# Designed miniproteins, single chains, continued (4): the designs that were tried, part 25

Each design is a single chain, and the fold is of that chain. pLDDT is the mean over its residues in the fold that is shown.

## One batch from the design tools (miniprotein)

Design m12896
Fold by ESMFold2-Fast:
Structure m12896 (fold): chain A 84 residues (1-84)
Amino acid sequence: AKGALFDGLIAFYNGDYDTAIKYFEEAIKEDPNNADAWLYLGAAYYNKGDLETAKKYFEKAVELDPDNEDARRFLELVQKDLAA
């Protein structure tokens, strides 16, 4: 539904990353150009320790909105973690 991004954010901030992922995937299916949904999907995978999947979704968020500082910052963070 149209509230899927917000429902995903509530689950994310409660630490329920599996529920957050489901809502963010729903938001992306409704609007695949929603850069925030891709960003938070990446953040949920990052918090689950799936760094490669997180990087892919952060790259998509930056591609959709290159001026988004949060998306660029999360991409830098996951790239540093993968290089360590």
Scores: mean pLDDT 85

Design m12897
Fold by ESMFold2-Fast:
Structure m12897 (fold): chain A 69 residues (1-69)
Amino acid sequence: AAEQAALARAGEHGASYVPVVKATREAIDKLEKGEITPEEARKWLLEKGFDEATADAIVQAAENLAKLS
């Protein structure tokens, strides 16, 4: 799943899995609803303290899932 891909990426960078799963789901929901752009989602994740690699992985996973829906 897209969430699992983002979670695996975060694990490589030492990030806690619980915040990553929650952030991934929230980003997917916002992107699917058109409430936020991928660029805004990335910025929002960085503001929450995720590193650039983890934020990019979450946004990529969320974008891919939103395009399928």
Scores: mean pLDDT 69

Design m12898
Fold by ESMFold2-Fast:
Structure m12898 (fold): chain A 82 residues (1-82)
Amino acid sequence: TAEEAAEAAAEAAAKAAAEGKPGEEISKAAMEAALKADRGTAGRAAAAGAASGAAYAAERGKPPEEIERAAREAARKAAELA
């Protein structure tokens, strides 16, 4: 489901950020996790949203908890619009 994709993306983004990964890898981790959870239209939208949200927060130097929230919120919004 879209919620499962969003939560998977948020968790992956937080883990990558906590490991000190650069924004590009955080974004990629979020996208891959969302697609693994849901490969349908909603899952693909959630993946794109999560990647964008994670990258934006990471570029602004936000801590892992904020990167997680940004990925989750962006993923949910994108899935709702799909």
Scores: mean pLDDT 81

Design m12899
Fold by ESMFold2-Fast:
Structure m12899 (fold): chain A 78 residues (1-78)
Amino acid sequence: RAEELLKRVLELMEETKDIKDQKLVSLLVAAALLAVAALFSESRGDLETAEAELRAAEELLEEAERLAEEIRKKKAEE
């Protein structure tokens, strides 16, 4: 689960590497760090902390996906 989420974050980073937006980069980096933290929490058996970290990472990833879509839409409309 955490590994799959990290893979999704890394794939979105690659897909959006042409977008020079500091907020987007910050959201993606934060999501990746939380996904990695969740992997460590899972490995230690701290499933409650892992679940909280995964939820936070998923929320940040969803915000990043929405922001990337908005940026691309604005550029297409210009």
Scores: mean pLDDT 78

Design m12900
Fold by ESMFold2-Fast:
Structure m12900 (fold): chain A 66 residues (1-66)
Amino acid sequence: MQFLVTLSGDPEKQIAVVLKLLGNPNVTVTPVGDSTYVVTLSGSAQQQENLVAALKSDPNVTVTEV
C-alpha cells in the first residue's frame, strides 16, 4: 500500500518522523518534494492500518492515499 506523506512543523519534528519511518524494515520512503514523501508499506493489512493510524495521529503529518 502507498501513501503520500506531507510533513509540517519544525525541521527537528520533520527529521524525527522520517527517522521513525526509515527505522522500520517494512517501510520504504521515497522523497518527492521538500517535505513530501511516498511511503510504501509491507506486512499484514492490520499492520499497515496501525502504522497509517499512528502517522495520522501526529499533528505534523498529513497522509493522503495514492
Scores: mean pLDDT 77

Design m12901
Fold by ESMFold2-Fast:
Structure m12901 (fold): chain A 81 residues (1-81)
Amino acid sequence: EVEERIQKALDLALSPDLEQRKQGIEELVRLAREGKVDPITAVAAALLLVGQAMEETDPEKRQELLDGARAVIRAGNAADA
């Protein structure tokens, strides 16, 4: 169940749709803060978001993806502490 929630959040976060992307990133951050995403999975999710940002030509959308990656890592680190 938790694994399915993480996978769905990742799929949404990697969506070309801006609203789905925001929803996915917020879900990943929430799951990471709850300690439900292990540090390795959080790093993998952040790397996928950075990869998507490299394909993004709009600087505002690129920044949102990079901010999302940073938020996931920060939340994962806080849960690991």
Scores: mean pLDDT 76

Design m12902
Fold by ESMFold2-Fast:
Structure m12902 (fold): chain A 83 residues (1-83)
Amino acid sequence: SEEEERERRRREERERNRRGGRERTERIREDEESRKRIDEAARRTEEVEREKLEESGREGIIEAASVTVREVLSAAVEALAKL
C-alpha cells in the first residue's frame, strides 16, 4: 500500500515533468511562428517606409529647387529695376 502510493507519486511527477516539457516546446513553436510573421510584417513596413522616404526626398528636392528658382528670378528682376 505505502510502496504503491510512493510509486504512484513518482509516476505523477514524471507525468507533470513530461507535460511541462510538451507545453514548453509548444510555446517555443508558437513563438517561432509569431516571430516569423512579425519579422515578415516588419520587412514589408520597412520597404513601404523606404519607398515613402525616397518619394518624399524627391518631392523635397523639387520643392527646394522651385523655391530657389523663384528667389533667383525675384532677385534678378529687382536688380534690373535698380539699373
Scores: mean pLDDT 77

Design m12903
Fold by ESMFold2-Fast:
Structure m12903 (fold): chain A 58 residues (1-58)
Amino acid sequence: GEEGAKAGYEAAERARAAGSGGGAATGLMHQVEADESGDSEYGYRGAEGAERLMAAGE
């Protein structure tokens, strides 16, 4: 849904800014794209992944 898409998109941008590993960022991007298609589940997963990457200091 729209909330998941926005959360996932913001999380993906923050993961990129934090300099996380390319593999993790690629997976997150795929999930954000799926959520923008109307799947809130994928957006939530992407947001959680990005938060974990940021917490790790990446």
Scores: mean pLDDT 56

Design m12904
Fold by ESMFold2-Fast:
Structure m12904 (fold): chain A 81 residues (1-81)
Amino acid sequence: SREQLLRAIALILDAIGLILELERLEGDPELKEEALKLAKEALEAARKALKEPEKAEEYLKKAEEALAKARELLAKIRAEQ
């Protein structure tokens, strides 16, 4: 659906922005690595939602969950500075 397409595009843009922010941020290397891994997993899942419309909802949920976890880790890194 158009709604799923727009959600996937938004998640791709959010994930890219988070990756760029994490790469510039100074902080705990283990937390940064985990956050980057999750942000990249979110990006891949959002891309799969575009490629496989029949499984789009499954991939969108995976992307949203991974992105949320990455954002929680980013908040932790920022709080420790």
Scores: mean pLDDT 86

Design m12905
Fold by ESMFold2-Fast:
Structure m12905 (fold): chain A 56 residues (1-56)
Amino acid sequence: EAVKLGEEAVRLAEEGKGEEAERLAKQALSLSMQTGDERAIELAQEAGRKLKEAGF
């Protein structure tokens, strides 16, 4: 689930839905910290990077 949230956050960031992308990225990061899922952490960081590039 954390990976799925991270993937959706990246997708929303690419679509310019910054507020929704940030919310899902934070959820993915919180869940991945509980499970130790490195892929979900990487996806949340990628979404954050895209959000910064978009001015969020």
Scores: mean pLDDT 77

Design m12906
Fold by ESMFold2-Fast:
Structure m12906 (fold): chain A 79 residues (1-79)
Amino acid sequence: IEEELKKTVEEKAKEGASPKEIGEAAKKTAESLGYEVLSVRVRERDLSEKQTEVTVTLTLRTADGTTLTLTIRVIVPKK
């Protein structure tokens, strides 16, 4: 799940997707893996003129009713 989410977030961020688009893509990826998405939060922070940090926090529920919170953080070059 974390590897799949990180890949989705990184790919969308590199494409220049908006925070909303990144969050929706992460939600779709988690749902495709059998998780219920309870919340998604996306934050973008400029680290420099050349790099942006994207942080996605998801609260998920598994099929057995367990709740977990995942934080995915990626650094991508600015366009």
Scores: mean pLDDT 78

Design m12907
Fold by ESMFold2-Fast:
Structure m12907 (fold): chain A 89 residues (1-89)
Amino acid sequence: EELKKKALEYLEKAREKAEKGDVEGAIEYLEKAAEIASKIDDKLAQKAAEFLREAVKQIRELVERGDYELAARAAKHAADVGKSLIEKS
């Protein structure tokens, strides 16, 4: 229960950072959420961790190409999907 709450808190912070255009801040919170989710003994939480780690890789590629607006949108989407998976776990 504690770990789920922390993962959801980090995903909410990632979403807020992404909405403000702070893509690096969003990535940091997505990575923290993935780390916490990986510690939850539940298949959906493990799936969320893998999804978030893959999303971070894609978002960093967008940043490297200069697609900051698309990167922020992708980070927001990743936070929403991660939240849905963790809430169902």
Scores: mean pLDDT 86

Design m12908
Fold by ESMFold2-Fast:
Structure m12908 (fold): chain A 76 residues (1-76)
Amino acid sequence: SPEEEARRYLEKGKEALKAGNYDEAIDYFVKALELAPDSPYFLEAAKGAVTAAMKKGDDERLEEVLHLIRRLAGAE
């Protein structure tokens, strides 16, 4: 299911973040967000993506992540 795939990508993102692979972590967390935005994994994936972008120091990527989270979390 999309929710089970989102959980798998969330776990991969957490592993990449722990390893300091911030670009890979952002990509996995973004996939988790897009696959199941209404899932219980959404908030953890969103926090992970923001954390990874901030740790990378990439303001452009951080803005992209924040824009995506806003779009998926609400009717924009």
Scores: mean pLDDT 86

Design m12909
Fold by ESMFold2-Fast:
Structure m12909 (fold): chain A 75 residues (1-75)
Amino acid sequence: DESARKAAELKKKMEAAEQETFQRLKDEVIKENPTSPDELVEVNALKYLGEEKKRQAEESEMRKREEQRIDELNA
């Protein structure tokens, strides 16, 4: 339950950050292609959001694993 609560809190923070990132990416796509249809802007923004989320997940996973490994070795 403590774990579930922390997971829910992290999910909320990730969703808020994801929305901010998505809006930023939309703005960037619009800035580069101001005449693009809204549908194309959303598709491109979602693609970039997916790439950003994948990169962040990989970095987070590596950091977490490295921290756990270091903690175990130094325990």
Scores: mean pLDDT 75

Design m12910
Fold by ESMFold2-Fast:
Structure m12910 (fold): chain A 66 residues (1-66)
Amino acid sequence: SATVRATGLDPRTATAVALLAIGHGGRARVSGGFPATVEASGLSAEGAREVADAAEAGGGRAEISG
């Protein structure tokens, strides 16, 4: 399984990214305020890419591992 760490997010974008990870069968933790960080895990490679792409489209940065 893959993990995604996304940083530099506003709280609304962080919530959307976290919900997307959960929708892909993963789990997500949101931390910080503004900027917020999302740590998502338990993802497929495809799910991790979609989560990372959503974070970057929202103006953040994302790193995929696994």
Scores: mean pLDDT 87

Design m12911
Fold by ESMFold2-Fast:
Structure m12911 (fold): chain A 58 residues (1-58)
Amino acid sequence: MELARATAPSPALSPDELELRTGDVVEVLEELPDGRWLVRSLKTGRTGLVPASWLELL
């Protein structure tokens, strides 16, 4: 299981994006070629897309 932490708040600006707060831990499910990662929040269980630049691998 690959884990990452949000380094900045992610407002969900589109229906496929996941809202995150700084410090939230997510599981990385898939890395997309457009620079976004499909992740699952360990806090809420929700899945969505987040820019990889806002995530720090643990």
Scores: mean pLDDT 79

Design m12912
Fold by ESMFold2-Fast:
Structure m12912 (fold): chain A 62 residues (1-62)
Amino acid sequence: PERPGYPVGQFGGDDTSDAELLAKALKRAIEQGFISRDQAVDLLSRAFGISRAEAQALLDKA
């Protein structure tokens, strides 16, 4: 049986993944000149354990 009231591991407020939200924030940082695209790809890849290709796709989608 389920255990109601324990912590939720999912956020569905905007129906957007946490990775997409971070990608949007990183894209803004790139536009402001704070980081390079390559640094943003590396950060996403390491933070979510995804490939650099997947991280690039998230940034392009953002």
Scores: mean pLDDT 72

Design m12913
Fold by ESMFold2-Fast:
Structure m12913 (fold): chain A 68 residues (1-68)
Amino acid sequence: IEELRKKKEELQKQIKELVDQQDATIDRLRATGSEADRAQLDQLNAQIAQLLKELAKIQAEIKKLEAS
């Protein structure tokens, strides 16, 4: 359980960093309208979605162990 909780914390930190980058990229895209910034935003969205799936999987595993 403790190892899964540590992994959950690590994933949450990674997601927060990517969300912060996403916010910065959105602000820049509003100012520039650049294709490069739009492509970066799309990549960040995909990475965040993938990490959220991993986080959900770990949360489900923790819940099963806590229910035991």
Scores: mean pLDDT 81

Design m12914
Fold by ESMFold2-Fast:
Structure m12914 (fold): chain A 114 residues (1-114)
Amino acid sequence: SITLTQSGGGTVPRGGSVTLTSTVSGADLSKFLLEWFHQAPGQPKRLLGMISGKGHVLLAPEYEGRATLSQDFSKQQVYLTLSNLEPSDSGLYTTAAVLGDETFFGEGIEVTVV
C-alpha cells in the first residue's frame, strides 16, 4: 500500500524558518505529483504549492520568494521550507500524493509561529 508520513513543525519564532518533510512509501516518488496545503485555524485548506516527479515546482503567489519545495528520491522525501515566518503561517500543513487518478493524503504537521 502507498502511505505518506509527515514530520517537522512545532513552535517556531516569527522571522525564522521551518522545514517540513513528507515521506512516500509503497511506490517510486518520481511517479507522484506532491501537493502541499496550508490550513490556518478556522479556515479552509488552500494550496501552497506542488512539485512533480520531474522537479517542476509551482507555488501560490503569496508564498513565492519565501517557500521552497525540493525532493530527495533516494529517501523518498519531499521538503517544504518556509522562511520569514509570520503568525498567519500558523496552522496545519498537509500533503497529497497524486498518482494517476488516485490521491493519497498525509495526516498533517502543526506549525505555531510565535
Scores: mean pLDDT 89

Design m12915
Fold by ESMFold2-Fast:
Structure m12915 (fold): chain A 66 residues (1-66)
Amino acid sequence: APLTPLEQKVALLIAKEGRMTPEEIAEKLGVSRSTVQRALDRLVARGVIRREKEGDEYVYSLAAPP
């Protein structure tokens, strides 16, 4: 399977909103930050999104197309 339902929701939310933190995603989806972090880690591993460090936080956006 390409993505789980949670991974799909996270990816679509990032696509709609642009750059998002794990906290913002957790708030919008009503799930724990740990649950969101696991989905984000998988999406980064698949090359769907990229992670950028901003201070002590990570900001996520869609990966550039190849």
Scores: mean pLDDT 80

Design m12916
Fold by ESMFold2-Fast:
Structure m12916 (fold): chain A 63 residues (1-63)
Amino acid sequence: AEEHLQRGRELLAQGKYEEAVEHFKKAIELDPNNKEAWRELGIAYAKLGKLQEAADYFAKANA
């Protein structure tokens, strides 16, 4: 769980947003209660210009 979150953050920092999304989704599959993974997924989608999906994932992070 933690490994995918960390790898996603590294990819996000490198501008590899699509690859970052894959790792954040894996983190959520392993632990759906990981609010940080939902938040990071929202950030990655915002970087891809997918603002509606980003908003939905931020809502999950704050639930």
Scores: mean pLDDT 83

Design m12917
Fold by ESMFold2-Fast:
Structure m12917 (fold): chain A 78 residues (1-78)
Amino acid sequence: ERERAVLYSASGIEIAAAEIELELIEDPELKKKLEEAIKLYKKAVEYAKEGNLEKAKELFEKGNKVAEPVRKEIAARF
């Protein structure tokens, strides 16, 4: 249960952070990539709720892989 709770809350936090970042970004390419990351985190939340922790973790990691380059690019520009 602990792993499920961690994946659920971590994914939720990343969604909230990304949604705030979208509010401040004007670059449509960066917005599109960040929206893709949000979609992956939302799917991770759904699988965590279902108890499929392996798939939840996979999607969370995939979301991070998409989000990290975007966040580094944002930090470099602003």
Scores: mean pLDDT 80

Design m12918
Fold by ESMFold2-Fast:
Formats: C-alpha cells, structure tokens, sequence
Structure m12918 (fold): chain A 64 residues (1-64)
C-alpha cells in the first residue's frame, strides 16, 4: 500500500522533472544556447554528471 503510493509519486516526479527540463531546454535553445552550453549549465548548477545531463537534454529534445 505505502510502497504502491511511493511508486506512483516517483513516476509522477519523473514525469514532472522531464516536462520541466524539456521546457527549460527549449527556452535556452530559443535564447541561442547550444546543447553543449545547456549540458554544462546543468552540470554546474545541479552537480549531476555530464553523461546524465546529456541524456536529459537528448530526452527533452525527443519529447518536445
């Protein structure tokens, strides 16, 4: 029961994160940022790995 709710929350959080990331990536591209600049910004701002940031940008572009 609690595990089922936690699973639903995790799935919702992933969906929200993907949507927000897609919008942020799109806005950055509209402002003239390159994909590499967006990746670098995500790495510096969030502390995530470059590989993870690149996958996030690629996924966001595919779902825009």
Amino acid sequence: MREELEKEIEEAMRTISLTVSALAVRRALEKGWSEEEIIKHLVEKTGMSEEKARKLVEEALEHL
Scores: mean pLDDT 70

Design m12919
Fold by ESMFold2-Fast:
Structure m12919 (fold): chain A 96 residues (1-96)
Amino acid sequence: MKLSEEQKEKLKRINELLDRYDELFKKVMEKSDEEQRRELEERRGRLMRRIAELLREAEKALKEGDEEKALEHLEEAIRLVEEAIRELEELLKELE
């Protein structure tokens, strides 16, 4: 199935958000002790696994012809990364 323009824009948004997350994650890691870094790496691993799962489910929905379900999975991925960015921004403020 051909990706719609909406699906392409959501995938682009996810990539932009993941880049922002990585920049913030690096800054938080630089200000964290070894125990905090271990917990942060575990949280990042969980987030990346969940995003990968949502992207696989979106691809599956597209192959099954369910464009609406595919968009819902992409929107959920966007929401999760945005929430993770907010958590890192708040943590960075506390570490300053």
Scores: mean pLDDT 84

Design m12921
Fold by ESMFold2-Fast:
Structure m12921 (fold): chain A 70 residues (1-70)
Amino acid sequence: MEALLAEVRARLAALRPEAEAALAAGDRERLAALVREVGRLYAEYLEAQGRHELAEEARRLAAEEAARLL
């Protein structure tokens, strides 16, 4: 559990500069891709917790937000 949480946290930290660059550039396609990636990482965390319904909800919400950015 803790190891997965640390990995997710590290991946999110690595995505921060990319998100900042996308926001500054107004790059909606890149921002949408980053939203999907964050949703996927969060869903992996929830799946590891056995929270399969919440993981599916996280994926769905990320997909909807990504679509809204396009």
Scores: mean pLDDT 76

Design m12922
Fold by ESMFold2-Fast:
Structure m12922 (fold): chain A 65 residues (1-65)
Amino acid sequence: GKLVAVVGGATEEEAKEAGERAKKEFGADEVIPLVGASGAEGLALARKIEEETGALVGVAGAAGG
């Protein structure tokens, strides 16, 4: 199966960094960035993708620090 990462951040930069991390750490085949989305929104999208496609989906987001 395909591995998909849903990544969230307060900014485009944060979402992009989280996506690169997911590819390096987990070998994600595809990254879906969500700018200004919460982790809960990322989780909801990940579940929807898993249900519709059967792909394994991981979620990562930047909590402002």
Scores: mean pLDDT 70

Design m12923
Fold by ESMFold2-Fast:
Structure m12923 (fold): chain A 67 residues (1-67)
Amino acid sequence: MEEELDAEVKEALVLIYIGIANIDERHGNYDAAIESYKKAIELAKENGFEDTLKYAQEKLEEVERKK
């Protein structure tokens, strides 16, 4: 059988971390945003979500530049 979590659920989890990071970034909490983007990057990398991985990496660099 395939994994308990399908690819759609795993991608949704990555997007949840990106969403949390966006909220923290909007509140100026850059350290929390960086942590959430790093978690999204790790999960996207492990699952081969190339577009989501690129997006999260770009956002991480933007937040690190603002700090």
Scores: mean pLDDT 80

Design m12924
Fold by ESMFold2-Fast:
Structure m12924 (fold): chain A 92 residues (1-92)
Amino acid sequence: GEQAREGAEEAKEAAEKAGAEAEAEAEGGRVTITVRNASPSVAMGLLAGGVAAELNGARARVTSKGDEYTVEIEAESPEQAGEAARLVGAGL
């Protein structure tokens, strides 16, 4: 619900602050963050954030196509998904 969307929006804003373009989607315990024009430092931050999300109990998958990165988060609850998305944003 709301928590997952809030975390997704925070991650999007963090990516944009780091100079990338970002979109974020939230549905239940799932969050998808797509980052375009990612610099190497943004890419490293997204990978570190994905690892942090997994260490915090969520499932995180990071995929790349050139300078476009997609972070897919699955958690047991919208609150956990939002927290995981915030960890991804904190990596940036």
Scores: mean pLDDT 83

Design m12925
Fold by ESMFold2-Fast:
Structure m12925 (fold): chain A 58 residues (1-58)
Amino acid sequence: SRSEAVSRVVGHSILGIGYQLDGDNDEARRSYLEAARIAEDMGDADLAAFYRARAEEL
């Protein structure tokens, strides 16, 4: 469902932040890109672009 997809985006976002704080930029990037992919699959292009930008900043 869309609600489950939103929860998964949030979960991957939290993982990305956690990895980034630990200096694990490779895992942080993967987590943000997975959040972006789920957002794109939901039809939320703006949210997908947001997470892709976070991955690019690493």
Scores: mean pLDDT 86

Design m12927
Fold by ESMFold2-Fast:
Structure m12927 (fold): chain A 76 residues (1-76)
Amino acid sequence: AREKVEELTREAQEHARKAVEALAAGDLEAAEAHNEKALKALKEAVELALAAGDPELAEEAKRAVLRAAEEAYAAA
């Protein structure tokens, strides 16, 4: 379960970064597509962590994705 949560969290982080970068470039279509993929991966990661009885891992996944978006925004 943990390995899959980490995989999904990395996927969500990557799409969150790309969504912010696309938004900064004025590409609303690409931004929306990456945002949708980031949310889907994060939701799956959170649900998997909670199903495994690990709410701390779920919270770590949320924070990791938020931080990735914040860092991408600061770099834009």
Scores: mean pLDDT 85

Design m12928
Fold by ESMFold2-Fast:
Structure m12928 (fold): chain A 81 residues (1-81)
Amino acid sequence: MDEERLERVRELAREAAELAERYVEARAAGDEKAAAEYEERLREVEAELEREIASLSPEAREEAVRLVQQTAAETAERLAA
């Protein structure tokens, strides 16, 4: 039953992407306090994401890694715009 865990991975990947975007915005605005808060939250979400991926079957783990990489690439493109 890896579908629910894959959904959780997608949720965490999206949350990490949003936090990364907010972190970049806060840094650009000179809001060091907000940037530090988003960075801490991002680390927590990344740790949770790693735990969820580690609990998956090998096949689901490959899918999860691909989802995370795709979300990261999309976020990087959005931040570069």
Scores: mean pLDDT 80

Design m12929
Fold by ESMFold2-Fast:
Structure m12929 (fold): chain A 70 residues (1-70)
Amino acid sequence: KPKELAEKLAEQARKMAEIAESLGDTDLARKFRELAEQAYEAAKKGDSEKVKEIQIEFNKLATELDRLLA
């Protein structure tokens, strides 16, 4: 399950990065791209603890992106 969750987080983070970039927030886009890379690495290693950490960080960045859309 950690691999599937990490792969999902990587895909979502990549999509959020594209949205952030389209809004002109290159810093937020970079942070999402970094999370996607970390998620792929966590999936490769099967690191459940790292996946949980990435999920928390993803939620924080997603909240920041939502504020830009409001």
Scores: mean pLDDT 81

Design m12930
Fold by ESMFold2-Fast:
Structure m12930 (fold): chain A 64 residues (1-64)
Amino acid sequence: SEEQVEELAKKLMEYMKKQGIEVTPEEARAMVRNALDAGLTYEEVLEMLENEEDLTKIYVRKVL
């Protein structure tokens, strides 16, 4: 699972950079772990980042 967290963290950093936000690798890994702990699945986070979807669309659809 650490390899999966690292993959998501890398993609999250790229996504955040497109939004004009820079995060450290440690922060990105923490954000990914927190999202998974909050009930988002690995697949949901990966799909959001790969499709460059707005975070609000994920929350609205999941009713978080």
Scores: mean pLDDT 69

Design m12931
Fold by ESMFold2-Fast:
Structure m12931 (fold): chain A 96 residues (1-96)
Amino acid sequence: MKKTATSAPVYARNGQTASVTVTVKVEEKDVKLTGTITIENADGAPRKRTFTSQLPDVKVEKEAEVTATLSAYVNDLSAPADTRFVVTGTLTAEEK
């Protein structure tokens, strides 16, 4: 079984570190966690950057919630200096 959850968005500018907390509900005893943080341009020109991190495998009780904090440094040298970014985290739990 594969479960995915997405964080509420946070806003950041170039040169800032953004952190998001994501909670996913799992129904299996052993899961593999994958965290993905997505940085998108919030103002005007659509740009998307995605960073994926594999997190340590977690053993959970059936029907448990798993929470992870994902962080990324926002540095897009091709964007205008005053560009505002929207940052979201996605946590995927897969049965092992």
Scores: mean pLDDT 69

Design m12932
Fold by ESMFold2-Fast:
Structure m12932 (fold): chain A 60 residues (1-60)
Amino acid sequence: SPLEKIKELMEKFEKYKKEVEAKWKTASEEEQKKLAEEFKEYLEKVEDEILKLREEAEAA
């Protein structure tokens, strides 16, 4: 179901966030800048996909 897919995406995002936080603690300033950019891009993709899945769930 769309709601199940949203839950899976949120779980993946939380896992990714924790990995980024762990890397951030030992990262150089250059690496932190790259991590921040990659995190922002990933967040935007997840938010877009969740929005589409929510619209699909509401249509059902």
Scores: mean pLDDT 82

